# Designs tried in a protein design run: designed miniproteins, single chains, continued (3). Part 99

Each design is a single chain, and the fold is of that chain. pLDDT is the mean over its residues in the fold that is shown.

## One batch from the design tools (miniprotein)

Design m11432
Fold by ESMFold2-Fast:
Structure m11432 (fold): chain A 67 residues (1-67)
Amino acid sequence: GSRRFASQEEAQKAAEEFVLAMSSNQGSVESALKFLGQELEAADFSQDHRESIMKVVRQKALEHLQK
């Protein structure tokens, strides 16, 4: 079932920082996003919640790379 996460904004921010840090250290934003998806699945996030977080994080990572 879908769960609301009171810390969704904080979860998105932490995920953004994680993707940026991992892409800097490992050299790939795509690799970092794939790893984040695995972590969200391991944390038992619902599909809708995972899609929401991944969409926001991907958008922020792409915005950072375009600037």
Scores: mean pLDDT 65

Design m11433
Fold by ESMFold2-Fast:
Structure m11433 (fold): chain A 94 residues (1-94)
Amino acid sequence: SKIQSLLNSYKMIGDEEVLERLQQQVTYLEEEFPDLSEKNKCKFLLSAPLLNLEEFQELCQKYKETGMNVLTILQEFTQQNQEELLQKRKKYFG
């Protein structure tokens, strides 16, 4: 499965904290969002290293409550993080 491939990728990195967090997030998605496609589950899980379980649950709950497209929610989250990374780069390199 795509989820198993993602778990294997993080296992190879050797970060036990990230792997444990990712496994908790996988379990949450399988229990609470069984109707969500594997592709969309993987898209949520790609945010996993940046979020604890509580923050991840809040992100997923936004999908449930608003009916917003998964891609739109993730795009907003990614854009917010990308701007912070660009700000840090400007501060360190010019």
Scores: mean pLDDT 66

Design m11434
Fold by ESMFold2-Fast:
Structure m11434 (fold): chain A 93 residues (1-93)
Amino acid sequence: SVEKEFLEAVAALEKASKAFYDVLNDPNASLSQLDKAWQDYKKAKEEFLKALKRAVEEGVISEDTAKKILAQVEGITKQLEEKYKKKKAELEA
């Protein structure tokens, strides 16, 4: 169902976010691990946005609610991108 697909996409995004924070907080993390975790997050975000669009099209989520969710996800993504760039610079030094 569209609802199930949306909930699975939410869980996948949360899992990818946690995995990315785990790498950020690991003093022994390699550049390869950091890059992979960031790519995994971006992929999970893209799948989440597709599932959100489908949920709106099928009437499971209102357009107003989706707009608020999109703003929240974009805000979190900007914060994670800044953390990614900072840690990447530290690992490349």
Scores: mean pLDDT 89

Design m11435
Fold by ESMFold2-Fast:
Structure m11435 (fold): chain A 73 residues (1-73)
Amino acid sequence: MTPEVVRADAEALLAAAPEWVELARTSTDVAVLSAVAIMAMAMRQVAAEETDPELRAALEAAAEAIEAALAEN
């Protein structure tokens, strides 16, 4: 990916992150929980390619929050 594409993906994922955390915490639908887990994996992948340390840290924190919410569900 180009740095600009990675940044755009990072910003889009971060904008959606609060909804994914809420779904991870509250949903009982296995398909929804699976989709949320895939989203956390996508955030970690984009974070690995992101050169902006603030965006990388935010993506890693968002993925960790989703994973923690899934573990508590």
Scores: mean pLDDT 78

Design m11436
Fold by ESMFold2-Fast:
Structure m11436 (fold): chain A 77 residues (1-77)
Amino acid sequence: SMAMEEKAREVAEQVVEAVRNGDYERAKELLEEALKEGIPKELLAEEIQRIALRDYLRGRISVEQANAIGRILKEVL
């Protein structure tokens, strides 16, 4: 649903911000909380990848941080 996509997008913004700040444990906690709230893991992965690409293109995260996001998604989802 569009409402679920918006919720996943808000979580994705927070996850990417946590990684940008070097807080990888917070990023994992946010993902675990979103899963407990019933947000599908596939939708979370899609929206997080979309936001990470956006912030990478804006110069807000490095390629190393983008790669770290991929590892966190693989570990938690």
Scores: mean pLDDT 85

Design m11437
Fold by ESMFold2-Fast:
Structure m11437 (fold): chain A 99 residues (1-99)
Amino acid sequence: SLKEEILELLDKLKEMISKITDPEVLRELAEKLREIGLKFSIPFPDIVLELPTEKMKELLLQFLEEIKKRIENDAFDEKELEELLKELKELEDFIKKNS
């Protein structure tokens, strides 16, 4: 299902993000996740962009967990889930190219 595909992708993204060591890649990733938060009305703490890489990474992983919880609680309609999947696949491609 679409929901299962997104949940599996979120788990994969969490694993990939945990391995990122480049501060510039993490910063660009944080900016991309902030845009996703704005688009899907998911709270994203603006201060994350000002934090050291280790703390930034922790908050990015927490943000992905928040997306997962919202999906599990049926917070999104089918159109929103399709748009979210596209955004998350673009994020996966970004990480693959920069890792």
Scores: mean pLDDT 85

Design m11438
Fold by ESMFold2-Fast:
Structure m11438 (fold): chain A 80 residues (1-80)
Amino acid sequence: SEEENRESAELLKKKVPDFGLLELFGGLLGISRKEARELLKKYGKDKVKDWVVEAVLIAITHPLEEARKLREEMRKKLLE
């Protein structure tokens, strides 16, 4: 359910580490270290952790090809 998805997102966000956050964020969305650092500076760690959780949930709740498309759309929105 949508409630279960929200609870899963909150629990996952608590597990997102500060150490390696840029590497994790960049790796999940195919964002360069420079782009990830600029987004972190502009929006802060909390917002970047939200995006990490969103990207992870996309990956585990969708078939591989659909997950790739959704994460690419997310990447484009963040960089454009």
Scores: mean pLDDT 82

Design m11439
Fold by ESMFold2-Fast:
Structure m11439 (fold): chain A 75 residues (1-75)
Amino acid sequence: LEELAARLRELAARLLEAVRAGASQEEVDRLAAELEAVLGELLAEARRTGRLEEARRAVAALRPTLEEIGKLLEE
C-alpha cells in the first residue's frame, strides 16, 4: 500500500509540473491515465487488506495538488 501511495504522490506531482510547464495535451492525458490506474490499484489493495483509512489519508494528502491541477486546466 505504501509503495502505491508513494507512486500516486509522484504521479500527481509530475502531472502538476507538466500542466504548469504547458506540456502537450497528450503528455497530460498519459500522466492522468497513469495516476487513475495507480489510484485504482491503491483502492483495490486497501479494500482487500482492510486498509481503507490509510488509502483515504493518502488521497486526502493529494487533494491540494489535484485541486491546483483542476484549476489550471479550467483556466
Scores: mean pLDDT 78

Design m11440
Fold by ESMFold2-Fast:
Structure m11440 (fold): chain A 97 residues (1-97)
Amino acid sequence: MVPLSKEEAVKAMEEAIETLREEGAPEEAIKLLEEGLKVFKENEDMEKFYELVAKAMAVTAKETFGLPEEKVEELLEALLNKEPAKADEIVQEALKE
């Protein structure tokens, strides 16, 4: 498929942040996502953007889904190490049991 332009990627991220806000995502997670979007827009720093998105996901897991602090730490580590399959497994196991 055609890759998104930077402008289209920014718009998609802005729409995703708005949807998360409407769905009651934690304000701290929203702020992290907005900071990540700003870093991406101004510097195109993908590593910093990814770090901030990972932190926002960890905050959402803790505040919205009630993951224990130990599991939130494991989730953040998996996300920062770019192991999305491991991150998904941690979330699924925590929500199931």
Scores: mean pLDDT 73

Design m11441
Fold by ESMFold2-Fast:
Structure m11441 (fold): chain A 101 residues (1-101)
Amino acid sequence: NNKLKSAAKTLYNVLKNTVLDKKESKSDFKNVNKALYVIWKNATEEEKINILAAYIKLTQVTKEYVKNAFLFIEDEVVTKAYEKAKTMTVDEAFEILKKYI
């Protein structure tokens, strides 16, 4: 699925730059929101959980932030993604995103 691959690549590049620079711009948030929305329209539930878990690990955002920022994401998926994010390293999170590119 070219749409999923393109969105995952956008997400990977934004998060790689944000994690290295430890700064998030308004433009980066807009790009993340668009990428996650495209992923949500094209990914399986397992892929959604894996990608969201990687996003959570790399950004360290709260459950409340995710629920308020990404209204298209199901609460059950947020819960499962947080559980998965606790068990992974930053390097493993980047490797998860690369698998979907």
Scores: mean pLDDT 82

Design m11442
Fold by ESMFold2-Fast:
Structure m11442 (fold): chain A 65 residues (1-65)
Amino acid sequence: MKLVVVKNEDGTYEIYLDGELVGKANNLLETQELVKEVEKKVNAEAELVSTEVIGKTIISTFELK
């Protein structure tokens, strides 16, 4: 399973699980809590695979294992 976290220029975050939007957050703390909720639901840990920076947008890809 792939978890993708998109940090937008305005500081908002979007979280995608296997391409499906599963959450939105207004700050890093809310993003971390949503990632923990996804990990608990799928009974797996998020491992960082890659990070891509596009302008002021940061895209982090995690594998759930």
Scores: mean pLDDT 86

Design m11443
Fold by ESMFold2-Fast:
Structure m11443 (fold): chain A 95 residues (1-95)
Amino acid sequence: TDMLRKIGQVFQETIEEAKKKNLPQSFIDQLEDLLQQVQDILDLAENGASRDVIDSKIADLIKRIQDLMLSSDSESRYLLNKMLRKIMDIYLESE
């Protein structure tokens, strides 16, 4: 749960930075959709979902971020890359 809360915080910080930089609303909307996915994973973890289920959902989340990077402008891609690095660091520290 602490890992997923930290990932959620990284998404919130990224959304705030995107808003400050006046990035496209469509990009901000996609980040908010991804944050909702993080919240859904957290709810599953709090309701006793197995580690394998959580790991699978995090892998899906990472793939969605990578797919978004491929279609993003340079500023948005930079934020996504920074966010993805932080998420990977948090995940690897979690065991």
Scores: mean pLDDT 84

Design m11444
Fold by ESMFold2-Fast:
Structure m11444 (fold): chain A 81 residues (1-81)
Amino acid sequence: SETEKNIEELRKKLKEAGFSDEDIELFVKIYELAVKYRESTDPEEQKKLRDEIRKLFEELYNRNKEAAKKGVEIMNEIQKK
């Protein structure tokens, strides 16, 4: 699927950028939740997914804000495909 291909490309790009396996899996989880958010038609599910995505970004930002910013740039590049 397109989602699986995008996830594999995301993992590759983050690995090449020097991210840890733990941080890569956090970005992958954010990406998967964002896909579910876009596919959802249930406002309650959308709210839950947004809250979970926000928490994961806050975790990444608190660990290393510059790395989090770089990871978001990579994710946005993947999303445009």
Scores: mean pLDDT 83

Design m11445
Fold by ESMFold2-Fast:
Structure m11445 (fold): chain A 66 residues (1-66)
Amino acid sequence: SSSELAYLKGVADRAVAENTETARNVLLALARTSPAEVVEEVIAWLRSKGADDLAADLEAVLAEKR
């Protein structure tokens, strides 16, 4: 949903801004419980912002969803 996407984008923005393991781990944990479509959209958005390392971490989470 748009609400889930907005929330995950907010967490991703915080992970980019704070650049901490804690913020990154919160993002990854939420992505694991999020719909694949939402995770895919956040990956594209992070890559558009140049946050390629976090996008790669989310791609690994997406692969775990089968």
Scores: mean pLDDT 82

Design m11446
Fold by ESMFold2-Fast:
Structure m11446 (fold): chain A 96 residues (1-96)
Amino acid sequence: MKEAKEILEKTLIELGVPPEEARKIAEEFTEEDLKEALEEVERALAKIPQGRENLEKAKATASKEEQEKLDKKFEELVKNLEKLKKALEEALKALE
């Protein structure tokens, strides 16, 4: 439990959650909460191919400036989801 809480707290801080709030979230989490969070992140990642298709359709009618903003926002979302998945997997392993 202690190692899993430390992994979660550190990852939340790196994702921009204030340290005090990150600690409170990590302290209140359960193994069931971690499993549920991992399933939600995996569902979001599974929708990325469809999201990428929808993004290309949106870009076809968008200005060059809007296209660049959409690309950056989508890339940031993907990176954050992958980072969160890794942290949740590491936290669950620490509970074994």
Scores: mean pLDDT 78

Design m11447
Fold by ESMFold2-Fast:
Structure m11447 (fold): chain A 70 residues (1-70)
Amino acid sequence: SMKPVKTKPLTPEQREELERRARELVEKARREMKEAIEKGKIRPLSPQVEEDILESIGRMARAIGLIETA
């Protein structure tokens, strides 16, 4: 479905805040995943699967930030 198009992009400051939050969330998720594997809570994942999960977390964080800012 079509949605309203913004005339101008977000300010550089707001964009940087959004990127920083997404990066911190991804870093935290990566650490938690490694700890879970070391503790035997989950089995080792392939590198490709790990990257896919982290990418999804990053996209989710950005989407939530955009909704809160809009």
Scores: mean pLDDT 72

Design m11448
Fold by ESMFold2-Fast:
Structure m11448 (fold): chain A 88 residues (1-88)
Amino acid sequence: TLAEARELAARAAEGDGEAARELVRRMYEAAAAGDLALAEAIGALLEAALAANPHPEVLAAVARALGEHFGYPAEEIEARAAALAAAA
């Protein structure tokens, strides 16, 4: 639910990479189910959390979740995650 997504976003803002990965999964699950409004709301919550407190571990977790969703090779996922963590 959106309330659960808000709780996950608060934890991601505190550096919880697992919460950030779960937000990415829920965002794409909502989109796949046709609930574009929920997917957009979850995406906005994730973006706000990352902008407020850019933790390297959280950025790496998001990069891995996105790479998994788009089917990127593991080597490319790890390279992107490392680059985002270094930029934080």
Scores: mean pLDDT 76

Design m11449
Fold by ESMFold2-Fast:
Structure m11449 (fold): chain A 69 residues (1-69)
Amino acid sequence: GNAAKAGEGAAKGAETLGASEEAIKEARRGWQYGKQGNAEKAKEALKRAGELSTNPGAAAVAGMGAVDA
């Protein structure tokens, strides 16, 4: 529970301070394409975000949910 949550937060912080900034940019592009109804380009951008991060879910959450929450 709480120990795993603390570790996830720390990993997310490290991702934000490292290479994950590029991953967050690609995730944001995918999010924008999704809002425009372009599922193909949204998928491609999210796939690239995943490839730029060892934890694609953490990078995407940091860019879209965790920073806004």
Scores: mean pLDDT 57

Design m11450
Fold by ESMFold2-Fast:
Structure m11450 (fold): chain A 65 residues (1-65)
Amino acid sequence: DSRIESIATSIAQGAIDHAKDEKEALQMVDNAVKTMLDGGLLSKEEAEKVRELAKKIVKDYWKSR
């Protein structure tokens, strides 16, 4: 799903760019997804998929450092 992938990548990139560590980046992902869900921009199912993919991108980034 290209929409889910694009949103997850954007959230993950923002978290990576602004977080001091992996834990903070994962928290930023959770906060961003919650904001989009609360704002009606994502359904509950879409929010879960975006969160899962964005967290994977964040973890993969810190693993490669």
Scores: mean pLDDT 86

Design m11451
Fold by ESMFold2-Fast:
Structure m11451 (fold): chain A 80 residues (1-80)
Amino acid sequence: SPEQEAAYAALRQAIALLQARAAQETDPFRRAVLEALIADLQAAIANRASVETLRALLDGVIGVLAALDPALAAELRAIA
């Protein structure tokens, strides 16, 4: 459906932004957190998760990023 395609597109865009952010992260602990978030989103796509599950996961990622990187959290809210 158009809603499924939009959700998958938003998740793929979120993954790309997180990967770019992880590549610039110099702190190993913060990088590990970013890599774990990327892995969770990639697994959801690979397992063909429902739109509701994808939205809940993206909301969770945004919540973690609100503390770690507020600017990136705002970017992800714009694509969700």
Scores: mean pLDDT 85

Design m11452
Fold by ESMFold2-Fast:
Structure m11452 (fold): chain A 76 residues (1-76)
Amino acid sequence: MKIELRGGEGNILSELLKLIARGELEEDTEIIIHLNGEKKVLNPEEAIKFLEEEISRLLTEAVDKALEREEERLKK
């Protein structure tokens, strides 16, 4: 089965998480990701790893940006 994911990074990660949560990632599933003009073809194991790495990265970036905004606000 082929599953195509496209749109923004957040949309792709959200849809991939839903597929995993529903148990729709069978061993024979090809996950095709269209992101930033790039096409990636992943198996379920690679897709889970991709999701874990991207969520970790986004959480780190969100924390860093939140801390930067708070520091700038407090330094007035």
Scores: mean pLDDT 75

Design m11453
Fold by ESMFold2-Fast:
Structure m11453 (fold): chain A 110 residues (1-110)
Amino acid sequence: PVNDYITTFRNRRDTYIRNNDTVGMGRMYNGIGWGYYRMGDYDRAIYYFNRHIDYDPNNFVGWTNLGNVYYRMGRYDDARNYYGRGIDIDPNNGIGRDGYIRTMNNINNM
């Protein structure tokens, strides 16, 4: 459950902050965002995925996760842009490429 995920990462937060561990902070926010995404709380998922990107902007995962959220919201132009950013960071990002193609098919059929 998302609460178990949040509790686990909140307990580790002070350690990440003390150690200036930006990657650990990014992972914490990504995990929380993913928990909210699974609950259908897309506004909170977007907030936490943006926090992930703030700490780890060159990691394609945060960008791809934003693409997934906006796609589920039917916001295909936003989804395309976020998937595209993830692909720009890592062209071998299969999940981001598949999401981009799926999103473009929806746009082209509107």
Scores: mean pLDDT 81

Design m11454
Fold by ESMFold2-Fast:
Structure m11454 (fold): chain A 80 residues (1-80)
Amino acid sequence: MSMKEEAIKLVEESIKALEENAPKEEIEKLIYEAILKIQLLNGVDEEDAEEEAKKQTKRLMEMEKEEQIELLKGWLEKLK
């Protein structure tokens, strides 16, 4: 599986987890992994990608569920 395909899958799994009211820890892990893969796809250095993924995941987890889903759908469209 390509890194792009992995990122798409993680974003789709994150949206599904949010829609199905999965545990917060599971959602947080999926979102973190999705952001990390997206940053690496964009050519960000590994250390900077990890820092950005943590920062963005924290901000996204503070949003309302509907806002989280819409943001993730926006990422999915950009990855396709």
Scores: mean pLDDT 84

Design m11455
Fold by ESMFold2-Fast:
Structure m11455 (fold): chain A 69 residues (1-69)
Amino acid sequence: KSAEEILEKAKKVIEEAKKLAETDPEAAILYLRIAIHEIDELIPTLDEESAKKLKELKEEAVRELERLE
């Protein structure tokens, strides 16, 4: 996968989790935890600039998770 595809997929997952949180916060929490884990595995496989952007997306996912917990 290209870094661009990984970043777009991560953005989409976080957006979907935010919407899911309004109707099913428990499912949203699980979804965000899985997404954060996958992001952590991908960060070391990317170049420095792409890894930085992915880390920023991870921080957004962590903020949403903290808000829901």
Scores: mean pLDDT 80

Design m11456
Fold by ESMFold2-Fast:
Structure m11456 (fold): chain A 57 residues (1-57)
Amino acid sequence: SKEEREKRIEEIIKRAAEMFKQGKEWQAEMYVVAEAEDLGLSPETVKKIIKEAKEKA
């Protein structure tokens, strides 16, 4: 469902932020891309998720 999808995106952002805090920038970006592909998210949404994760790091 849409709500479950939004919740999972929030979880992806949190996990990616932890990876950015550890200095694992390319791994964090690859993780977001892989998870977003599983969810069928657009490249534009992927960029927004990466930005949010960096801001939370």
Scores: mean pLDDT 84

Design m11457
Fold by ESMFold2-Fast:
Structure m11457 (fold): chain A 87 residues (1-87)
Amino acid sequence: MFEELKEAAAKAIRNTAELLGLSASEEDIERAAEGIAAAVAGLSPEDQERILELLRKAAEAKTAEEAVKYLEEAQRALTEAVRRAAA
């Protein structure tokens, strides 16, 4: 799962940056993707799969609006999963 999460996160960030016309270094993308993968890997299998699906949708998005929407949904899912684990 970790490698899949890292790959999906990197692709999602890269696609979103490209659609927004932003220049991001590959080192910065890989570092951000590792951080996201590490955070998600600590969650339940169900939450990991949900976030992975959202990251894949962001990576495959054809518009900046769709990419940002899926990244925001992934962030919300991560926040809710962390909140549930803390409760």
Scores: mean pLDDT 83

Design m11458
Fold by ESMFold2-Fast:
Formats: structure tokens, sequence, C-alpha cells
Structure m11458 (fold): chain A 84 residues (1-84)
């Protein structure tokens, strides 16, 4: 399933970018503790959906894998916006 592979790479890239931006913002002191917590929660939700997608893919359930990867991407994008 080519779509699953493409979405999985995008999700992984966005999660890594969110983690990097949050770490940089924390080091610079540009975010409040509440903003840091919200961004961290969004990263955790993205990682959870990425994990569920991997499990679905391993089971051959590509439709469920795609759904979870799209949610992982949504949460990762939210984390990136919160980390700005």
Amino acid sequence: EEEVQKLAKEAAKLIKEAEKLLAEAEAAGTLSPEQVEEARKAIEEAEEHQYLALRAYAAGDYETAIEHLKKAIEHAKKAIELAK
C-alpha cells in the first residue's frame, strides 16, 4: 500500500519537526509552561496514532492504518503550530 508508506513518512517527519521546534522553544523560553504542555500533549497524541497505524498495518488493515496516520499528521501539525 503506497499511500500508507507515504503517510507514514510524512507523519514521522512532522513528529520529528514538532519535537525539534518544541525543544528549541523551551530552550529559548519563548513559550509559557501551559503552551509547552499543550504542544507536548499534541506530540504524544501524534505518536499514539502513529503506533496504532503501525499495528493496523502489521495486521493487514490498511484502511485503519491510513485513518490513524492522517490523525497522527493532524496532531503533529497542531504541535508545530503550538510550538511557534
Scores: mean pLDDT 86

Design m11459
Fold by ESMFold2-Fast:
Structure m11459 (fold): chain A 90 residues (1-90)
Amino acid sequence: GMSPEEEVRRIIEEVARKHGLKVLDLKITDNKIEVVLEGERSKLGAFVRDLVLALKRSPHVELIPPVSVSIEELAPGVYKITIENIKLKP
């Protein structure tokens, strides 16, 4: 079976591809996801919305309210998205 971390990575890559965003880096910890994306700023809102919905549908991810999402521009066309208050389940 797919590990929780492998499933989250797959979800992030699929959602990024759907919105024309390239995944440059991805860090998953016990309670936080950090993803670095390259692409158009206008696509980030739809990416975050679809990612949160996909994570909620996963049997291996629990979102603990309040879910915190932050977006930081690292360079032109490069953004770091941090999602906090998640729990990975076996």
Scores: mean pLDDT 84

Design m11460
Fold by ESMFold2-Fast:
Structure m11460 (fold): chain A 79 residues (1-79)
Amino acid sequence: MPSDEEINEAIADIEAAIARLSMEKYGDVEGAVKLLEKLKEKYPDHPTVWETLARAYEALGDHDKAEEARANAEKARQR
């Protein structure tokens, strides 16, 4: 059966995908950022969360925060 870690990773992937869909299909970039900032606090070692947050910040025009999120995604991949 899946471990708690595997379940948590799957939940983070699904929630990040929901944030991305909300941003890309519905244009709710602010809502996506809010959700992803909450997710990065719960799953700091999950690269998909950071990568999706970087895309959301790019959509907001916040290139500095997008670059920080990409750096954190790379750091998460090395853990």
Scores: mean pLDDT 79

Design m11461
Fold by ESMFold2-Fast:
Structure m11461 (fold): chain A 74 residues (1-74)
Amino acid sequence: MSQTVRFPKLDAKTASDEEIVEKAVEVALHLLSQGFSLDAALAFIRWELRELGLSEERVERIVEEVRRRVEEAA
C-alpha cells in the first residue's frame, strides 16, 4: 500500500462510543470501496483504535458494532 487511510482524530477520553462507531463505519465503507475485504477493514480499525489508547473491551465493542452496521448496510 502506498497510502494509508488514517482514522479521524478523536479524544479517546471525551469521544462517545457512538461517535467513534460512526467514524469507524465511514472508514470501513471507504476501505471496502477501495477493494479491501471487511476483515481487513476491521483489522485496520482495531489497530487504529488501539493507537488512540482505547481499552481492549471498548475496541472490541466498537469493532463488533461496525461489523454489524456494515453487514446490515450491504
Scores: mean pLDDT 75

Design m11462
Fold by ESMFold2-Fast:
Structure m11462 (fold): chain A 66 residues (1-66)
Amino acid sequence: MPSVDKLKAFLIELGSNVIEPEHIEELKKRVSLSDEMIKAADEDGDGVLEPKELKKLSELLEGVSR
């Protein structure tokens, strides 16, 4: 299963479009994310991944080139 599909499945299980700090460890395990990827997506550094940051994380996982 692609990592982006795993991310979407996790959001569906949470019933939310936001990932709280308490769910970051579970997200890292399910999607095989590094701490560096989480920090790169968490632009405001509050430990919460909002929709804009989740989109950035999805783009990093897909390896979108410009």
Scores: mean pLDDT 73

Design m11463
Fold by ESMFold2-Fast:
Structure m11463 (fold): chain A 95 residues (1-95)
Amino acid sequence: MEEKEVEEAVEEARRLTEEARRKEKEAVEKILKDPKKAEEYTEETEKFMEEIAKKVLEIAKKSPGHPKLAAAASGAVVEAIGAAENTRLTLRRVK
């Protein structure tokens, strides 16, 4: 019920979402520029997204049941999953 702690957790989850988006964009651009290393870039991105998801879960555990935090945490996890999938799709396209 500490409003400041919930807002800080929400901001952290949003920052992790932005980190996931930036890493996805960087990975896709790298794959398109150097398809020979696409597997390496994809593996690095998948590991990065797993770490994002783990951090988000730890944040969510601090204040279970708070709607703002639940929404921000869910958004971050969905973004991380989507980023990993989009990177894999890009890998499949460039071969």
Scores: mean pLDDT 82

Design m11464
Fold by ESMFold2-Fast:
Structure m11464 (fold): chain A 110 residues (1-110)
Amino acid sequence: DLELLQQIGQLLQAAISYLDRAIEALKAGDVDGALAYAQKALEYLQKARELAKKVDEELAKKIEEAIRYVQEAIRAAKAGDVDTALRHLEEARRLATEVLLEVLRRIQEL
């Protein structure tokens, strides 16, 4: 359980880092860079969700919600809707951060 929580935390930290890069790229007008970073964030969130399913379904559901926001952000960015893409990436980042804090809290309680 501790090892799984630590792995989930590391994957979420990587996802958040890529979400931050995607947000900054969009703000700079680099849509292609933002898409590449968002796709990397999506990969890390998907890996975190698979591990989270083995620990707690609620944790996995919150990660799945963040995944949906990243997917919608990618769709919006491809359609040229930068404002919608930015809002969705910021919401995904907020959710991923909430899940990371919950994971870190659970590690401290072990």
Scores: mean pLDDT 91

Design m11465
Fold by ESMFold2-Fast:
Structure m11465 (fold): chain A 82 residues (1-82)
Amino acid sequence: SDMDIVKELLEQTLEYVKSITDDKKIIEKVKEAAKRVLEKKVSPAQAKQFSAGIIAAVDIYVNTGDVEKAIKFIESLIESLE
């Protein structure tokens, strides 16, 4: 089902994030974002775009060390689900 595809994609995204950072704030915000995507029942294509956005935000954090900028970027992605 589409829900199973979306759930698997978000689980893979979270595991990728955990493989590159142990920052609890980043990990918890990614978990929150994943929960919001699941609650919105988005298409697999939309979930893939959202996952790419989360990865981009975390990659910026890894390169800059700026947790607050990464959190704000992820929050803007959550807001885009409206």
Scores: mean pLDDT 83

Design m11466
Fold by ESMFold2-Fast:
Structure m11466 (fold): chain A 65 residues (1-65)
Amino acid sequence: SDSLIEKAIELYRERGIGNTSNRELAEELGISVATVSRLRKSKFIPEYIKREIDEGLELIKRGLK
């Protein structure tokens, strides 16, 4: 499960914060959107990683790339 979190973060960094949605991560990782959402909310994800993901979601929400 930790390897999936790390791979998701790598894809997130590679594609850019505003260019990676939960749906796109799910498709790239071969998992469900619900699983991606669960990984982002996991208490086992370090705070700085959650912050990086949350910043990306905020940029997407605001329509920034």
Scores: mean pLDDT 58

